# Designed miniproteins, single chains, continued (2): the designs that were tried, part 18

Each design is a single chain, and the fold is of that chain. pLDDT is the mean over its residues in the fold that is shown.

## One batch from the design tools (miniprotein)

Design m4596
Fold by ESMFold2-Fast:
Structure m4596 (fold): chain A 83 residues (1-83)
Amino acid sequence: SMRDKGMKAIDTIVGIMRKGTLSPKVQQQVLNYISQGDFDKAIQAAKDDRRKNPHSPPSPQTTIDSFRGQLMQALKKSMKNQP
């Protein structure tokens, strides 16, 4: 389902953040892609940011928990556009 795909994407993105913090601009891009249902683009944006910033420190758990909440809200928005 779209929900299952979205949850999988959120788990993938937070996994990337455990390896390195995402830039604020890319965090906004990722939220926009999730809200549009463009889960693959969201994951790719996170991966590209990590590749460009290989020395970025891992995100702390508090940052991950906060951003996961924002990703969940974006996923709810994407579900509103489902027929």
Scores: mean pLDDT 82

Design m4597
Fold by ESMFold2-Fast:
Structure m4597 (fold): chain A 75 residues (1-75)
Amino acid sequence: AALSLRDALTRGFKVLKSQGATEVRVVVAPEDREAVLEAAEEAGIKVEVIEDPSLAGLSAADRAHVAINNAAKQL
């Protein structure tokens, strides 16, 4: 089964934390803000949330990918 947005984000943030990330900026759809904050807390990483309404047209998997990829570019 496909991961939920929150599960995909949690997994991505755990990978970033394993690479030494302690705080990252994350670009998300406004509707995903709470899921991103919850996933980051579970992974033990701090996030600064930047909302981009243009992401609302993407699938949950693509939105999770954009969020994690933009965070990874800061490493």
Scores: mean pLDDT 78

Design m4598
Fold by ESMFold2-Fast:
Structure m4598 (fold): chain A 75 residues (1-75)
Amino acid sequence: SLVERAEELFKKAEELLAKGDIFGAVELYIEAHELFKRAGATPSPEQLLKAAWAYSAKGDREKAAELREEAIKLA
């Protein structure tokens, strides 16, 4: 499913970040978030915060702020 694929990509992004592959992690966090959206699923607060960090790293400050606000509402 799209949700299972999104969770796999999120896990891979976490592994890349732990290895110091920041650029690879950023791309996979964003891809995972897009798959959650396509599935109509709500990511966890942690997943939303990682996506916000990734969008901020790409220079999309507005998208990052929206995702942080969404994470706060779920906490």
Scores: mean pLDDT 89

Design m4599
Fold by ESMFold2-Fast:
Structure m4599 (fold): chain A 90 residues (1-90)
Amino acid sequence: GPTEEQKRRKELLEIMDYAVLLYVEGKISEEELKKIAEALAKELGFDEEDLLELMYMQIESVKLSGRKLSKEEEEEALKKVEEFKKKHGL
């Protein structure tokens, strides 16, 4: 099965996806997105600028695909992103 590190990386990538989707829907600001990207980069061991660029590429992809969260998925995404922000003092 996946290692604890692999499970943690999957959770962090899920938070990244949620932050991208919430940003596209106007539920979080660009300032919040950048702070989330910085915290995610620290956790993942990535360069902060590279991760932010990746997230902007994902934003464009989401816009092109027309992908949207359901109301229930949006509430879950907001909750998980808020929990992540609180853990990182954001």
Scores: mean pLDDT 85

Design m4600
Fold by ESMFold2-Fast:
Structure m4600 (fold): chain A 93 residues (1-93)
Amino acid sequence: TPQQDQLVQRMRQIVTQMRQISSTQSSSIQSGINRFITAGMVSVYYSRQGNIDRATQVYRNAVRIGRQISQQRPDITPIIDEMVNIVRQIIQN
């Protein structure tokens, strides 16, 4: 739907911002951010396919990965929280 497409576009903007920030981080944190982004995007993929159970499971894994990154780098927690919130909005829509 147009509303879902708008939310996905917002998610893509957040992903771009996260990748820009990731480029300034250590290789370990970059890897964590990439895994986090992938989990968020896969959650959205399953949601768009109508597989809400899988979308929710992958979303929970994305939240877990995000928490692990935030514990190592509290400075990027706000961006991780933004990504988590937008992915949640997409899968609940």
Scores: mean pLDDT 85

Design m4601
Fold by ESMFold2-Fast:
Structure m4601 (fold): chain A 90 residues (1-90)
Amino acid sequence: GDKERLEKALEEARKALEEALRGVKEAGDNIRAVSYFIGGALSAIGGIFEAEHLAKQGKYGEAARAGENGAKSARESIENGRKAMEENPP
């Protein structure tokens, strides 16, 4: 149900956050890549906080969607960070 969907969404957002933070460390002096990975981390954090806020209100479906949106935006930003690293290796 919506609660299980929320749990999965939060897990995916947390994984994206961890990957984005690793990307910041690995990007080194590639400022463009660092900026994308920071953006990914912020998107994941935002999605997690919004999802937790909505879940506290009993809005589990909306909470799951917030977490999913945060994870998706984080993944897109991480992909841009990886591309920036390929074009300008640290």
Scores: mean pLDDT 89

Design m4602
Fold by ESMFold2-Fast:
Structure m4602 (fold): chain A 120 residues (1-120)
Amino acid sequence: SELEELKKILEEKEEKIRKAKTLEERSAVLSELVTLISNLKDKKLKQEALNYLLRMLVEEARRAKDPQEKGELLGFMSYLMEKAIEENIVIDESVVEEVRETLRREGVSYNEEELDKLLG
């Protein structure tokens, strides 16, 4: 199914992000994810992808020790949130709360009203 194929691709991209040693290697994978998301036309598949990627980015940002790597991951998280709001894609409440906690922990300024838009 398209959902099974999507999940396999997302898992492969997640592994590449975890194995990336440089900002350049990580940036290349993030660019591939931007292309993947932009090419998804089905709203349900896009919702699955955004929920998966936001959970992954929360986990990876929390594990990151290098400020540059952390900044890159948080920047991509912001991009995905903006994309979800723009396209009216609903993010799971548990994912939104993990994102909220991560942004607070990292000292990232955010508008809580904008985060609430992710809930629909």
Scores: mean pLDDT 86

Design m4603
Fold by ESMFold2-Fast:
Structure m4603 (fold): chain A 86 residues (1-86)
Amino acid sequence: SAREKVEAQARATAEADARTLVREHGLSDAAFEPIRAVLYDFYLEMGDIVLNKLPVSQEELNARAVAAVDEALRRGRAVERAAAAA
């Protein structure tokens, strides 16, 4: 179904991008799942916008993408700080 394809694509893209962010920012494997979870939710929302032809501006889409990456890195770095404090 279209929904299953959106979920599969969101999962695959979130996993790939989370691995890239972990590597590029020198984070540990513990940061992977927090980053992946934020990106997965973002890609699901983007897929739903496309599937339902929702009238979202390019400016709003760009703002959401920036916010999602910033939040993903914030959560990943929080896990790193917690691990370093233990």
Scores: mean pLDDT 85

Design m4604
Fold by ESMFold2-Fast:
Structure m4604 (fold): chain A 64 residues (1-64)
Amino acid sequence: SMKQKEIDEIIEKTGKELKEAGASDEQVKKAVEALKTVGSVNDVDSVKSAAKLIVKHVTAKVKA
């Protein structure tokens, strides 16, 4: 479906952003799994919101 395609694109983009920010492979895997879980029971906007929060929290930890 179109929704699943958009969700997959958000997950891929988020994973790349986390890697570029210096996140570990484990942090990236956990983020991807969390977003897949959100996407399985929620809409695209929920996945976008979750992705923004995950990037913010992981990036803050990497920089600390």
Scores: mean pLDDT 79

Design m4605
Fold by ESMFold2-Fast:
Structure m4605 (fold): chain A 63 residues (1-63)
Amino acid sequence: MKKDWKIIIVDENYNPLAFTTVKDKTLEEAIEEAKRLVRDITGQEPKEIIVDEEKNTIIAVVK
């Protein structure tokens, strides 16, 4: 099912580095967007991806 997702990128101490919203995406498409944003911002892969589907939120943790 496609929906709007909030993506939050945080460091290892959960300090927010960036946030965005992606519209009309499946969960898997939204996770791929989160990974792409982490690579664009940090040049690294995320250490952890946390999904809160009830809140339509994805949290990507970077080192």
Scores: mean pLDDT 82

Design m4606
Fold by ESMFold2-Fast:
Structure m4606 (fold): chain A 71 residues (1-71)
Amino acid sequence: LSELQKLALEAVENKDEATLKALVKQAEALRDEGRYHEAAALYMLVSEGYTKLGDLESAREAARKAVEALE
């Protein structure tokens, strides 16, 4: 498992919204570096995390950014 995938899973288990927000910024940095597939994968993990926390608005936004990274 990648370090970022591990961090996303731990953030979901601990209901750590601050870590999920930090992972969104990391995904944005990956996208800006042209690492679109890695950015999309991280956005999807963050979206799953927000869904498990019940924050459906943030989950939807993260999923949208994942799709945009692949376009």
Scores: mean pLDDT 78

Design m4607
Fold by ESMFold2-Fast:
Structure m4607 (fold): chain A 85 residues (1-85)
Amino acid sequence: SSNRQEAIDLLNDLISRTTNPKAQQLLQQAIEYIENGDLDKAEQLVQQARDTIDEYLTSQNRYVQRLEYRYIFDLILDLINQEKK
């Protein structure tokens, strides 16, 4: 599916951009679940990665970067939800 491949590409982009090792692990696991067709677990892991990065950036007062990451996460979650149909 093009939606699944686009979600994986965006997740790989986030992995390369983030320095948070917990978020990198969660994002990598989300890719594995998308590839295996377990979209519910993939969605949960993406949400956990979003929360992890959001909390980290808030603690660092990086509000602009937080908004940029939220936008990318929202795109990924939309693609995963479209693939569930």
Scores: mean pLDDT 86

Design m4608
Fold by ESMFold2-Fast:
Structure m4608 (fold): chain A 66 residues (1-66)
Amino acid sequence: MSDEKSLTATVKRMGKMAEGYIKDDVEGGGMMVFTVKQIKRSNKDNAETQAEADKVEANFKKLVAA
């Protein structure tokens, strides 16, 4: 249980960092989203991490499109 919460918290933190990068370094933000996608692929059975990773990717795509 603790490890699942830690992984989800890490994904949330990376999402916030990617949002920060988008103003100055879109490529760096994209690399953080890429890492989140790798975490998602490696943790298919963790529904909370899957949902959080999807939110991170969706938010980053919206910010890049704006």
Scores: mean pLDDT 75

Design m4609
Fold by ESMFold2-Fast:
Structure m4609 (fold): chain A 71 residues (1-71)
Amino acid sequence: MSEEEARALAEEAGRKLQEGLSANPDLDEETIAILAALTAQELQRALPGYRVEVRVERRDGVVTVTVTLRR
């Protein structure tokens, strides 16, 4: 898999998680942490040559998801 393909997968997964969390603002922090962990695990399986980190931030009802890839 190319670096460009890896980045595209990470961006899409982060976007989908952000959209899902934004559509469900009443989710508790434990559920959000589980969903973030599942997203990270799926990306880690798809990208075994990379280390995957998923971070979720909430402020004023806005959800931001950041996915970081490193080799």
Scores: mean pLDDT 81

Design m4610
Fold by ESMFold2-Fast:
Parts: structure tokens; C-alpha cells; sequence
Structure m4610 (fold): chain A 79 residues (1-79)
């Protein structure tokens, strides 16, 4: 459950969805969505490699850094 929600949240954030849109699509609170994204950003690119879906795990490091940056931007917009 937790890993699945994190993977789905990361994919939505990478696609440019807002925290509110992610929360609505996943059926969770905005607070839960922010917590998932903040955890991924705090773990950095290496943490994203561990938590990300298989497609993202096999991506070049430049792609993982782009995903991390987009997640950080989504979180900043929510604050």
C-alpha cells in the first residue's frame, strides 16, 4: 500500500499535477500527499531510485533528478 501510493504520487508529481490534484486522484488528504512527496525529496535522487516505479528506477540519473526537481516545485507551490 505505502510503496504503491508513493509510486503513484511520484508519477503524478512528475507529470506536473498539483498536491491537491494528487490527493484527489489517490483518494488521500493533501497533508498525506505533501508528506509522501516531502519524504521522496528528502531522500534525494538515490531515495527516488529505491521508491520509484520500475520505469523511473531504470531511468538515467538525469531523469531521476528531473523528477525530484518537479516534486520539489509541486511542494513549493503548495506552501
Amino acid sequence: MEIELVSRGLNLAAAGHSVAAIAEELGISEEEAERILAMAVALGASGLLALAPEEVRNAPFSSLETVRRRIAEVLAAAR
Scores: mean pLDDT 67

Design m4611
Fold by ESMFold2-Fast:
Structure m4611 (fold): chain A 63 residues (1-63)
Amino acid sequence: MLEKLKNNVVIDPALPEETRKTIEDQIKNAKNMSELIAVLQQAPSLGAQYYVADGKIIFEPLR
């Protein structure tokens, strides 16, 4: 369940390297769904947007 979502994360390479590293580290360190949701909610503050499609979590640049 949580592992499936972690394995189905797509981070757009157009995002700045700082943002990508922060998101990758936060996802890697998320131990439960609440922590994963917190990462998603923090993404806009890093200049990223997220959406969920077909069980994948996709991060793209804002806009």
Scores: mean pLDDT 78

Design m4612
Fold by ESMFold2-Fast:
Structure m4612 (fold): chain A 71 residues (1-71)
Amino acid sequence: ALEEEIRRVAAELQALLEAHKEEILADPELLEAVLQALAEARRAHEAGDLEGLLAALRRALAIVRDWIAEH
């Protein structure tokens, strides 16, 4: 279900953020992009918008994955 997918994406994102914490904190553009996507996720969660929450979490995950692929 949607909730299960949100939990899966959130867990994957959390694992990548923890694994790359130092690099993310050292890159202002990457940090800002991740924080913006997480802020969107938080706003969607507060509004009860599960589809918006999933979309924002997927965006954050894509940002981190794209950065890893380029480095």
Scores: mean pLDDT 86

Design m4613
Fold by ESMFold2-Fast:
Structure m4613 (fold): chain A 62 residues (1-62)
Amino acid sequence: SEILEKVKAFLDERGLTPEERQEVLDLAETLIKEGASDETVLKMVEGAVDAIRRRRELEKKR
């Protein structure tokens, strides 16, 4: 799937762990199967990555 390859490329640039990367890929695959548009998939993927990064920043404030 072209959209899934775009998601993979986006995630590779974001430095996610293998577990976080798989979580976001599972989300993207679910949205694609449910008939979401490419724009919706990319928006939801970006939001999920932002949430993961925000969680990491909060954990670094020990």
Scores: mean pLDDT 80

Design m4614
Fold by ESMFold2-Fast:
Structure m4614 (fold): chain A 92 residues (1-92)
Amino acid sequence: MAMEEERERAAEEVARLVREANELAISDPRRALELVERVLRLLEEDPEAATEGILRAAEEAGSTVAERPSPEEVREGLEKVKAALEKKLAAE
């Protein structure tokens, strides 16, 4: 169904953004912060697709997720990453 294709594309976009943010977290934390904020917005718009994309990026990075987190748990995790990046930028 078309809605399933849109959800799949949204999940793929989120996975790409998360991978890019992880790669940039050390070299360009400001860019990584922008990407995390974009992922947070996508999580608000489509919590299920965004959570799926985040889990895909984690799996590709070699993380084994024993239990699927809720969208709320994912949001809290992303907010912590955002806070860590903001703190890093403020320290510069």
Scores: mean pLDDT 77

Design m4615
Fold by ESMFold2-Fast:
Structure m4615 (fold): chain A 75 residues (1-75)
Amino acid sequence: SMAAEREQARAEIREKLEKLKEIAKKAVKENNLEKGTEEMKPIMLEIQEIARKHDLVEETAALFKEMGEELAKEL
C-alpha cells in the first residue's frame, strides 16, 4: 500500500506539473501574468505538500528548478 500510495503521488505531481506548464504558457501568450500567477500558486502548494508527505521533495524540487530555467530561457 505504501508503494502504491507513493506511485499515485508521483502521478498526481506529474499531472499538476503539466497543468502548471499550460497555465504558464497561456499567461505569457495572453500577457496576463497576474492571473497566471494566482492560478499557479495553489497548484504549486499542492505539489509541494504531496511531495513532502511521500518523500518526493528532492525529486520535485529538481523538476521545479528545470521548469523555471526552461521558462526563463523562453523569455
Scores: mean pLDDT 82

Design m4616
Fold by ESMFold2-Fast:
Structure m4616 (fold): chain A 81 residues (1-81)
Amino acid sequence: MSPWARLALARTVEERAEALVALYREDPQFVEDFVVPRLRVIAEHGSEEERAEALAVVERAVALDPSLAPVLAPVRELLRA
């Protein structure tokens, strides 16, 4: 299964974080161009539950692969606000 399909079908924070790490390793530019903007939409227009889940996914993904920290930093700050 492609890393993109894994991310789209992921149901838990852990599954989404693992899928995001896999996607970043295969296509880091796709994460910057598509995943980060999607996380910004969630930060601005998502429910409290959606924002909390997105933050948990971002923090878990960074814990799994610290090289994601600079890429996700702008949306991580928005999700914490």
Scores: mean pLDDT 82

Design m4617
Fold by ESMFold2-Fast:
Structure m4617 (fold): chain A 100 residues (1-100)
Amino acid sequence: HMEELKELLARAEAEMEAIIAASENPEAVRFQAETGIELLKLLLEGKMKPVEAEARYYLEHIRFQAEVEGREVTLEEILKKMEEAGILTPELREALEKLW
């Protein structure tokens, strides 16, 4: 089963490269794809809980957008945006606070 997971991961990486090449903003899509793949690897290896992978994905994505906009981002701003979007669970909040 580990061999099948490695092959699935390699296919996901190849598919993401194709999507990046076809996108109108390759740099943004590459950042999202590479972050997602790295978190998936950690999750598959049992080194990270699903809620921690989700939290890290949102942190990296929001940090990337803030960097492109030339501004700093705070944990409070991230938590507020996620709460307003209706996606902030107690478990996700705890994971975000621990990973910040």
Scores: mean pLDDT 71

Design m4618
Fold by ESMFold2-Fast:
Structure m4618 (fold): chain A 78 residues (1-78)
Amino acid sequence: LSERARRAGDAFVETLRRLGASPESLEVAEETRERMERSRTVEEVAQELTRGAKRLLDLGTPQEDVDRAVRAAGEAFR
């Protein structure tokens, strides 16, 4: 699980970085990655990703960018 969660978190952060997310959004993405890696269940990983996505939207990150990052994380988790 931890390795899969790490890959998902890495994909989430790197996707947002490539899309030009703000430093504040990248800090939230990095925190989300760390929380996902510390998760003990698949459900907890999904919950942390969802929380991170909502925090990014609250910061004004475009919905399309958040959706792409979430999709990349989900694909990397496989």
Scores: mean pLDDT 86

Design m4619
Fold by ESMFold2-Fast:
Structure m4619 (fold): chain A 93 residues (1-93)
Amino acid sequence: MIEELREIAKKYGLKFSEEELEKLAEASKGMPLHVVEFAFYLMKKFKMSFEELLKVLEGLKKILEEDPSKMPEVELKLMNAKSKEEVLEIAEK
């Protein structure tokens, strides 16, 4: 898990401390890797903070746990988002 997160972070030019990577690994536990990679992409695209990335991961995890069939629609909305505020709003539902 943590090594896969390091590889994704490097791919998107994102820098995290070891403590931040451990928090990301815990937040990402049980999530499909492609969904986690997509959240990292959104962080890069919208210049989101580490705390904002954690909120996105938490929201996506909740959607996956409650109704995974909604994930393609949520991913489409996130791809069309114009701001980090819109990303956070979409991830909260």
Scores: mean pLDDT 82

Design m4620
Fold by ESMFold2-Fast:
Structure m4620 (fold): chain A 105 residues (1-105)
Amino acid sequence: SMEEEVAELVERLKSLKRTSDEEASKILTAALEKAGTLKADFAKLMVLGMAENMIITGGNLKAVEAYIKLFGLEELIKNAEVKDFDKLLREFAAKLVELRKQLGL
């Protein structure tokens, strides 16, 4: 089910996460806000998928900086509020699973 797929992704991200909860929360919040401004599902998936990769790899700082610049996330990350990480991660995972299904991935 979609609920099971979301739960599996949440646990995978928790297990593989190399960033702090605070840094991950900023990245996730900025990516979700940016995805919300985009119309194309593929563009949304690219923004969210790159955020997933940043969290898992713990960031080569240069790759993280390139991602932030490429998607214009500087102001969103700077202004991001630290939220309940578990709730935010579940919301992020749900959106990723939804978009992957919509695109047949």
Scores: mean pLDDT 77

Design m4621
Fold by ESMFold2-Fast:
Structure m4621 (fold): chain A 88 residues (1-88)
Amino acid sequence: ISDDTKKEIEKALNEQAGVKLPTSFIDALILASQGSVKRALYILQLLAEGYSSEEIGKKLQLGQDQIDALKPFEDIKLPLPKKKVEKP
């Protein structure tokens, strides 16, 4: 994934969350989304709604490496955005 794509995803995720997210969390979301901004935003929304990494993996057909990358962030407390993110 290019640095420009990573920067674009980071910006979109921070805007959606309304806060500056940890770089480790941004990296996990990039890995889980395979560089898709829309998928990364949807995964962020599911985590904010309290879905587990395993549940997100089932919804999006993620590999085990992607599920494992999200596990440390299952307990992250995020403000829910007023607008809903649509499934990609």
Scores: mean pLDDT 75

Design m4622
Fold by ESMFold2-Fast:
Structure m4622 (fold): chain A 84 residues (1-84)
Amino acid sequence: MNSRYQRMRDVLDRQIQQNPNDAQLYRGRGRVYLNMGDPQQSIYDIDRAIQLGYVPDSDTYSYLSQAYSMMGDFDRARYYQQLA
């Protein structure tokens, strides 16, 4: 249900406020935003995680593929799907 992801997002928001350079927290919040149906914020947080030194795994590439597909960017969605 929505309430689970909303609570997870609220916890991550607090943790990011305390640790703004923790790449894992942005990666985690990006996944939560994707599950909430917010692909733009998902991509933004995953990009931030990568900028902070996170190395993308297959799950992260799947999240990027799904997010770009939800936004109608099927070329990028296909690209990341092949990396997953």
Scores: mean pLDDT 86

Design m4623
Fold by ESMFold2-Fast:
Structure m4623 (fold): chain A 92 residues (1-92)
Amino acid sequence: SMSEREKLLEEFRKKLEEIIKETEKKLKEAGMSEDQIKKVLESLKTLAESYLETLEKLANDPSLSLEQVKARAESMVEAFRVLTEKEIEELK
């Protein structure tokens, strides 16, 4: 169903936005400058946009079930979270 796939894409976008906001808070708590934080957030937003475009293509593939698209979305959210955590560690 197209409406369920659209909802999945919307929830995916919100999850990535939430991870970016959590990352911003962690960087501020670590005492990083506003300029450094902005640079990191711009990089993460670019990556999130790429991830969303990838999932949009998968969601528009009629050969893929909704369950398969959901599984891919969950995997991509986990990968994004791991990458943001590593980036924070390298900046400490």
Scores: mean pLDDT 85

Design m4624
Fold by ESMFold2-Fast:
Structure m4624 (fold): chain A 79 residues (1-79)
Amino acid sequence: MEELKELTERARELKEELRPVVPEEVERGEELGREIAEKAGADEEMIEAMAAVGGALRGLKALAERDPAFREELEALGL
């Protein structure tokens, strides 16, 4: 539980760093993450975790579309 909260906070920090650069993509990622968790019947903590992760991942992918070097780095991470 505490590990999930820590991961959620890190993802939340990352998505907020990305929000000024790609606000629409971060917001869409948050919506998709929340929707997936809700459809799976997850509790509130998991819904918040998935929203934070979704926002961060979608924001990072949007930046990768603008920067080929950054895209290669994300692909190396399996993203």
Scores: mean pLDDT 78

Design m4625
Fold by ESMFold2-Fast:
Structure m4625 (fold): chain A 86 residues (1-86)
Amino acid sequence: SMAKEKQLQEEIDESFILMAESVTRIAADRNSEEKLTENLKKLLESRKDVKKSPLTIRALEAMARTLEEKGYFKAAEVVREYIKSQ
């Protein structure tokens, strides 16, 4: 239903904001790429309860793009592989 879809969208948006904030904080540390990649894998594993809807996939694709723009290509690959694995 549209009501449940809006509720899920809000939950995904909130989780995405928290993940983005964590990524930004880790990126402030020197030589953080390995830790960023490890933490991202843990975050994605903790979110396997979220339905892989088109909306969720779009949010993950946006996250991968943001990581690539910041130069974190290995972390971005983790997100893209998660999307492909389905």
Scores: mean pLDDT 67

Design m4626
Fold by ESMFold2-Fast:
Structure m4626 (fold): chain A 76 residues (1-76)
Amino acid sequence: MVTREMIEEAVAEAGKELGKEIEVLGFEVEGEFTREQIYEALVKWFSANSDLRGELRGVRLHISSDSVLTLDLRVT
């Protein structure tokens, strides 16, 4: 089961790795995945989108072929 705490922990850890403060404003979960998979997907996404700041809505992370995490984030 994917929980808010799992998402917030993965986002905080990814933020530390990327040198950013990232706050979860909202989320939508499709399927099942681990905290580590969320972390890896976030680091990969932000590495491709490194200059993005402010409120980001509808950040769609394809965790697997059948699992998607959509995030609304605030990045500083």
Scores: mean pLDDT 83

Design m4627
Fold by ESMFold2-Fast:
Structure m4627 (fold): chain A 99 residues (1-99)
Amino acid sequence: SDAELERLIEEAVRAIEERREELRATLPAAIARFEAHYAAAPDTEENRRAKRAADLLVELLERMLAGEAEEVARALVEESARLDDPVEAIEAAHARLEA
């Protein structure tokens, strides 16, 4: 329902705002861990797709931390509700925000 999606968006925005300083402090180390993980992973289509989704999630999180938390949360929540594949949902949310 629309009310349920609005609650999820509000909860996501609240989580980012409450943890903003922690997320800003830990994001560089998290990015380094993801890059190291995929650098060591087999070069398969599945791993390339997963790395692309992780890179897009980092971009979306950086936008949320820069003041676009509601816009990004809305795109992610609405696309995740529409698409069963989390990678496709992330790609759709990113594409929507770039339009």
Scores: mean pLDDT 85

Design m4628
Fold by ESMFold2-Fast:
Structure m4628 (fold): chain A 89 residues (1-89)
Amino acid sequence: SQVQQLVQQASQLLSLAQSYLNRGRQTGSGRDFQLAARYAQQSRDLSDQAIRLGTQNPSDQDLRIRSMRIKSGALGLLSESQQLYQQVS
């Protein structure tokens, strides 16, 4: 389904954001923190779309809940990546 595809893409972007955040912490690279923030923002946007679509069909309730968890994680990574970027810039 479209909701399932959005959830999968948002989850992959969240993992990518975490990878860049971890790399940035090891290297002190502002570029890695910027990329982490960018991918976290994209994960948040896709999870928001999945939440909206998932509210329209009761069979998508599990995917909607997963989307809300991904969004929460993405917001946390976005905030942290932005704070760390400001420290190294």
Scores: mean pLDDT 89

Design m4629
Fold by ESMFold2-Fast:
Structure m4629 (fold): chain A 77 residues (1-77)
Amino acid sequence: SEEEVERLAEKLARTLIEELREQGIELSEEGKEELREYAREFARRLLELKEAGDVEGYREEALRFLEKVEEIVAEEE
């Protein structure tokens, strides 16, 4: 459901923002919004793949999400 997507996305974004902050990286408001947007896309795709039982798809989407996170972090550096 969309509600489940939003819950997962918000948890992912919050966790990553806090983790980056602990490592000395404070994202701008723009960076936080971008991260939340990508987290939402990732969450939606992950839930779709879970319903389909596509384990390889999980790996691919996780790597794409990490790449986007790295891109956002690089913009702050």
Scores: mean pLDDT 80

Design m4630
Fold by ESMFold2-Fast:
Structure m4630 (fold): chain A 82 residues (1-82)
Amino acid sequence: DELVKEALRLAAKAAEALLAGDEEAALAYEERAAEVAAQSPEAARAVQEIIAEAARAAAGLPREEAERVAARTILELARRRL
């Protein structure tokens, strides 16, 4: 499904922007990923699954470390599924 791949690419770009400290670009990519997810239940499920795994990986960590670990986890999982 091309919409699943597009949502995963946007999630990866959002994670890369977060790791680079570009919060504005990260938000823009997250909004675009949400728009794609609204068009495809499969894309929504794929994005929700990687976000849930990222939240689990970051659980219990200090805020700055949690954000970095979550972003890295999203990037790794999105790339693995592309």
Scores: mean pLDDT 83

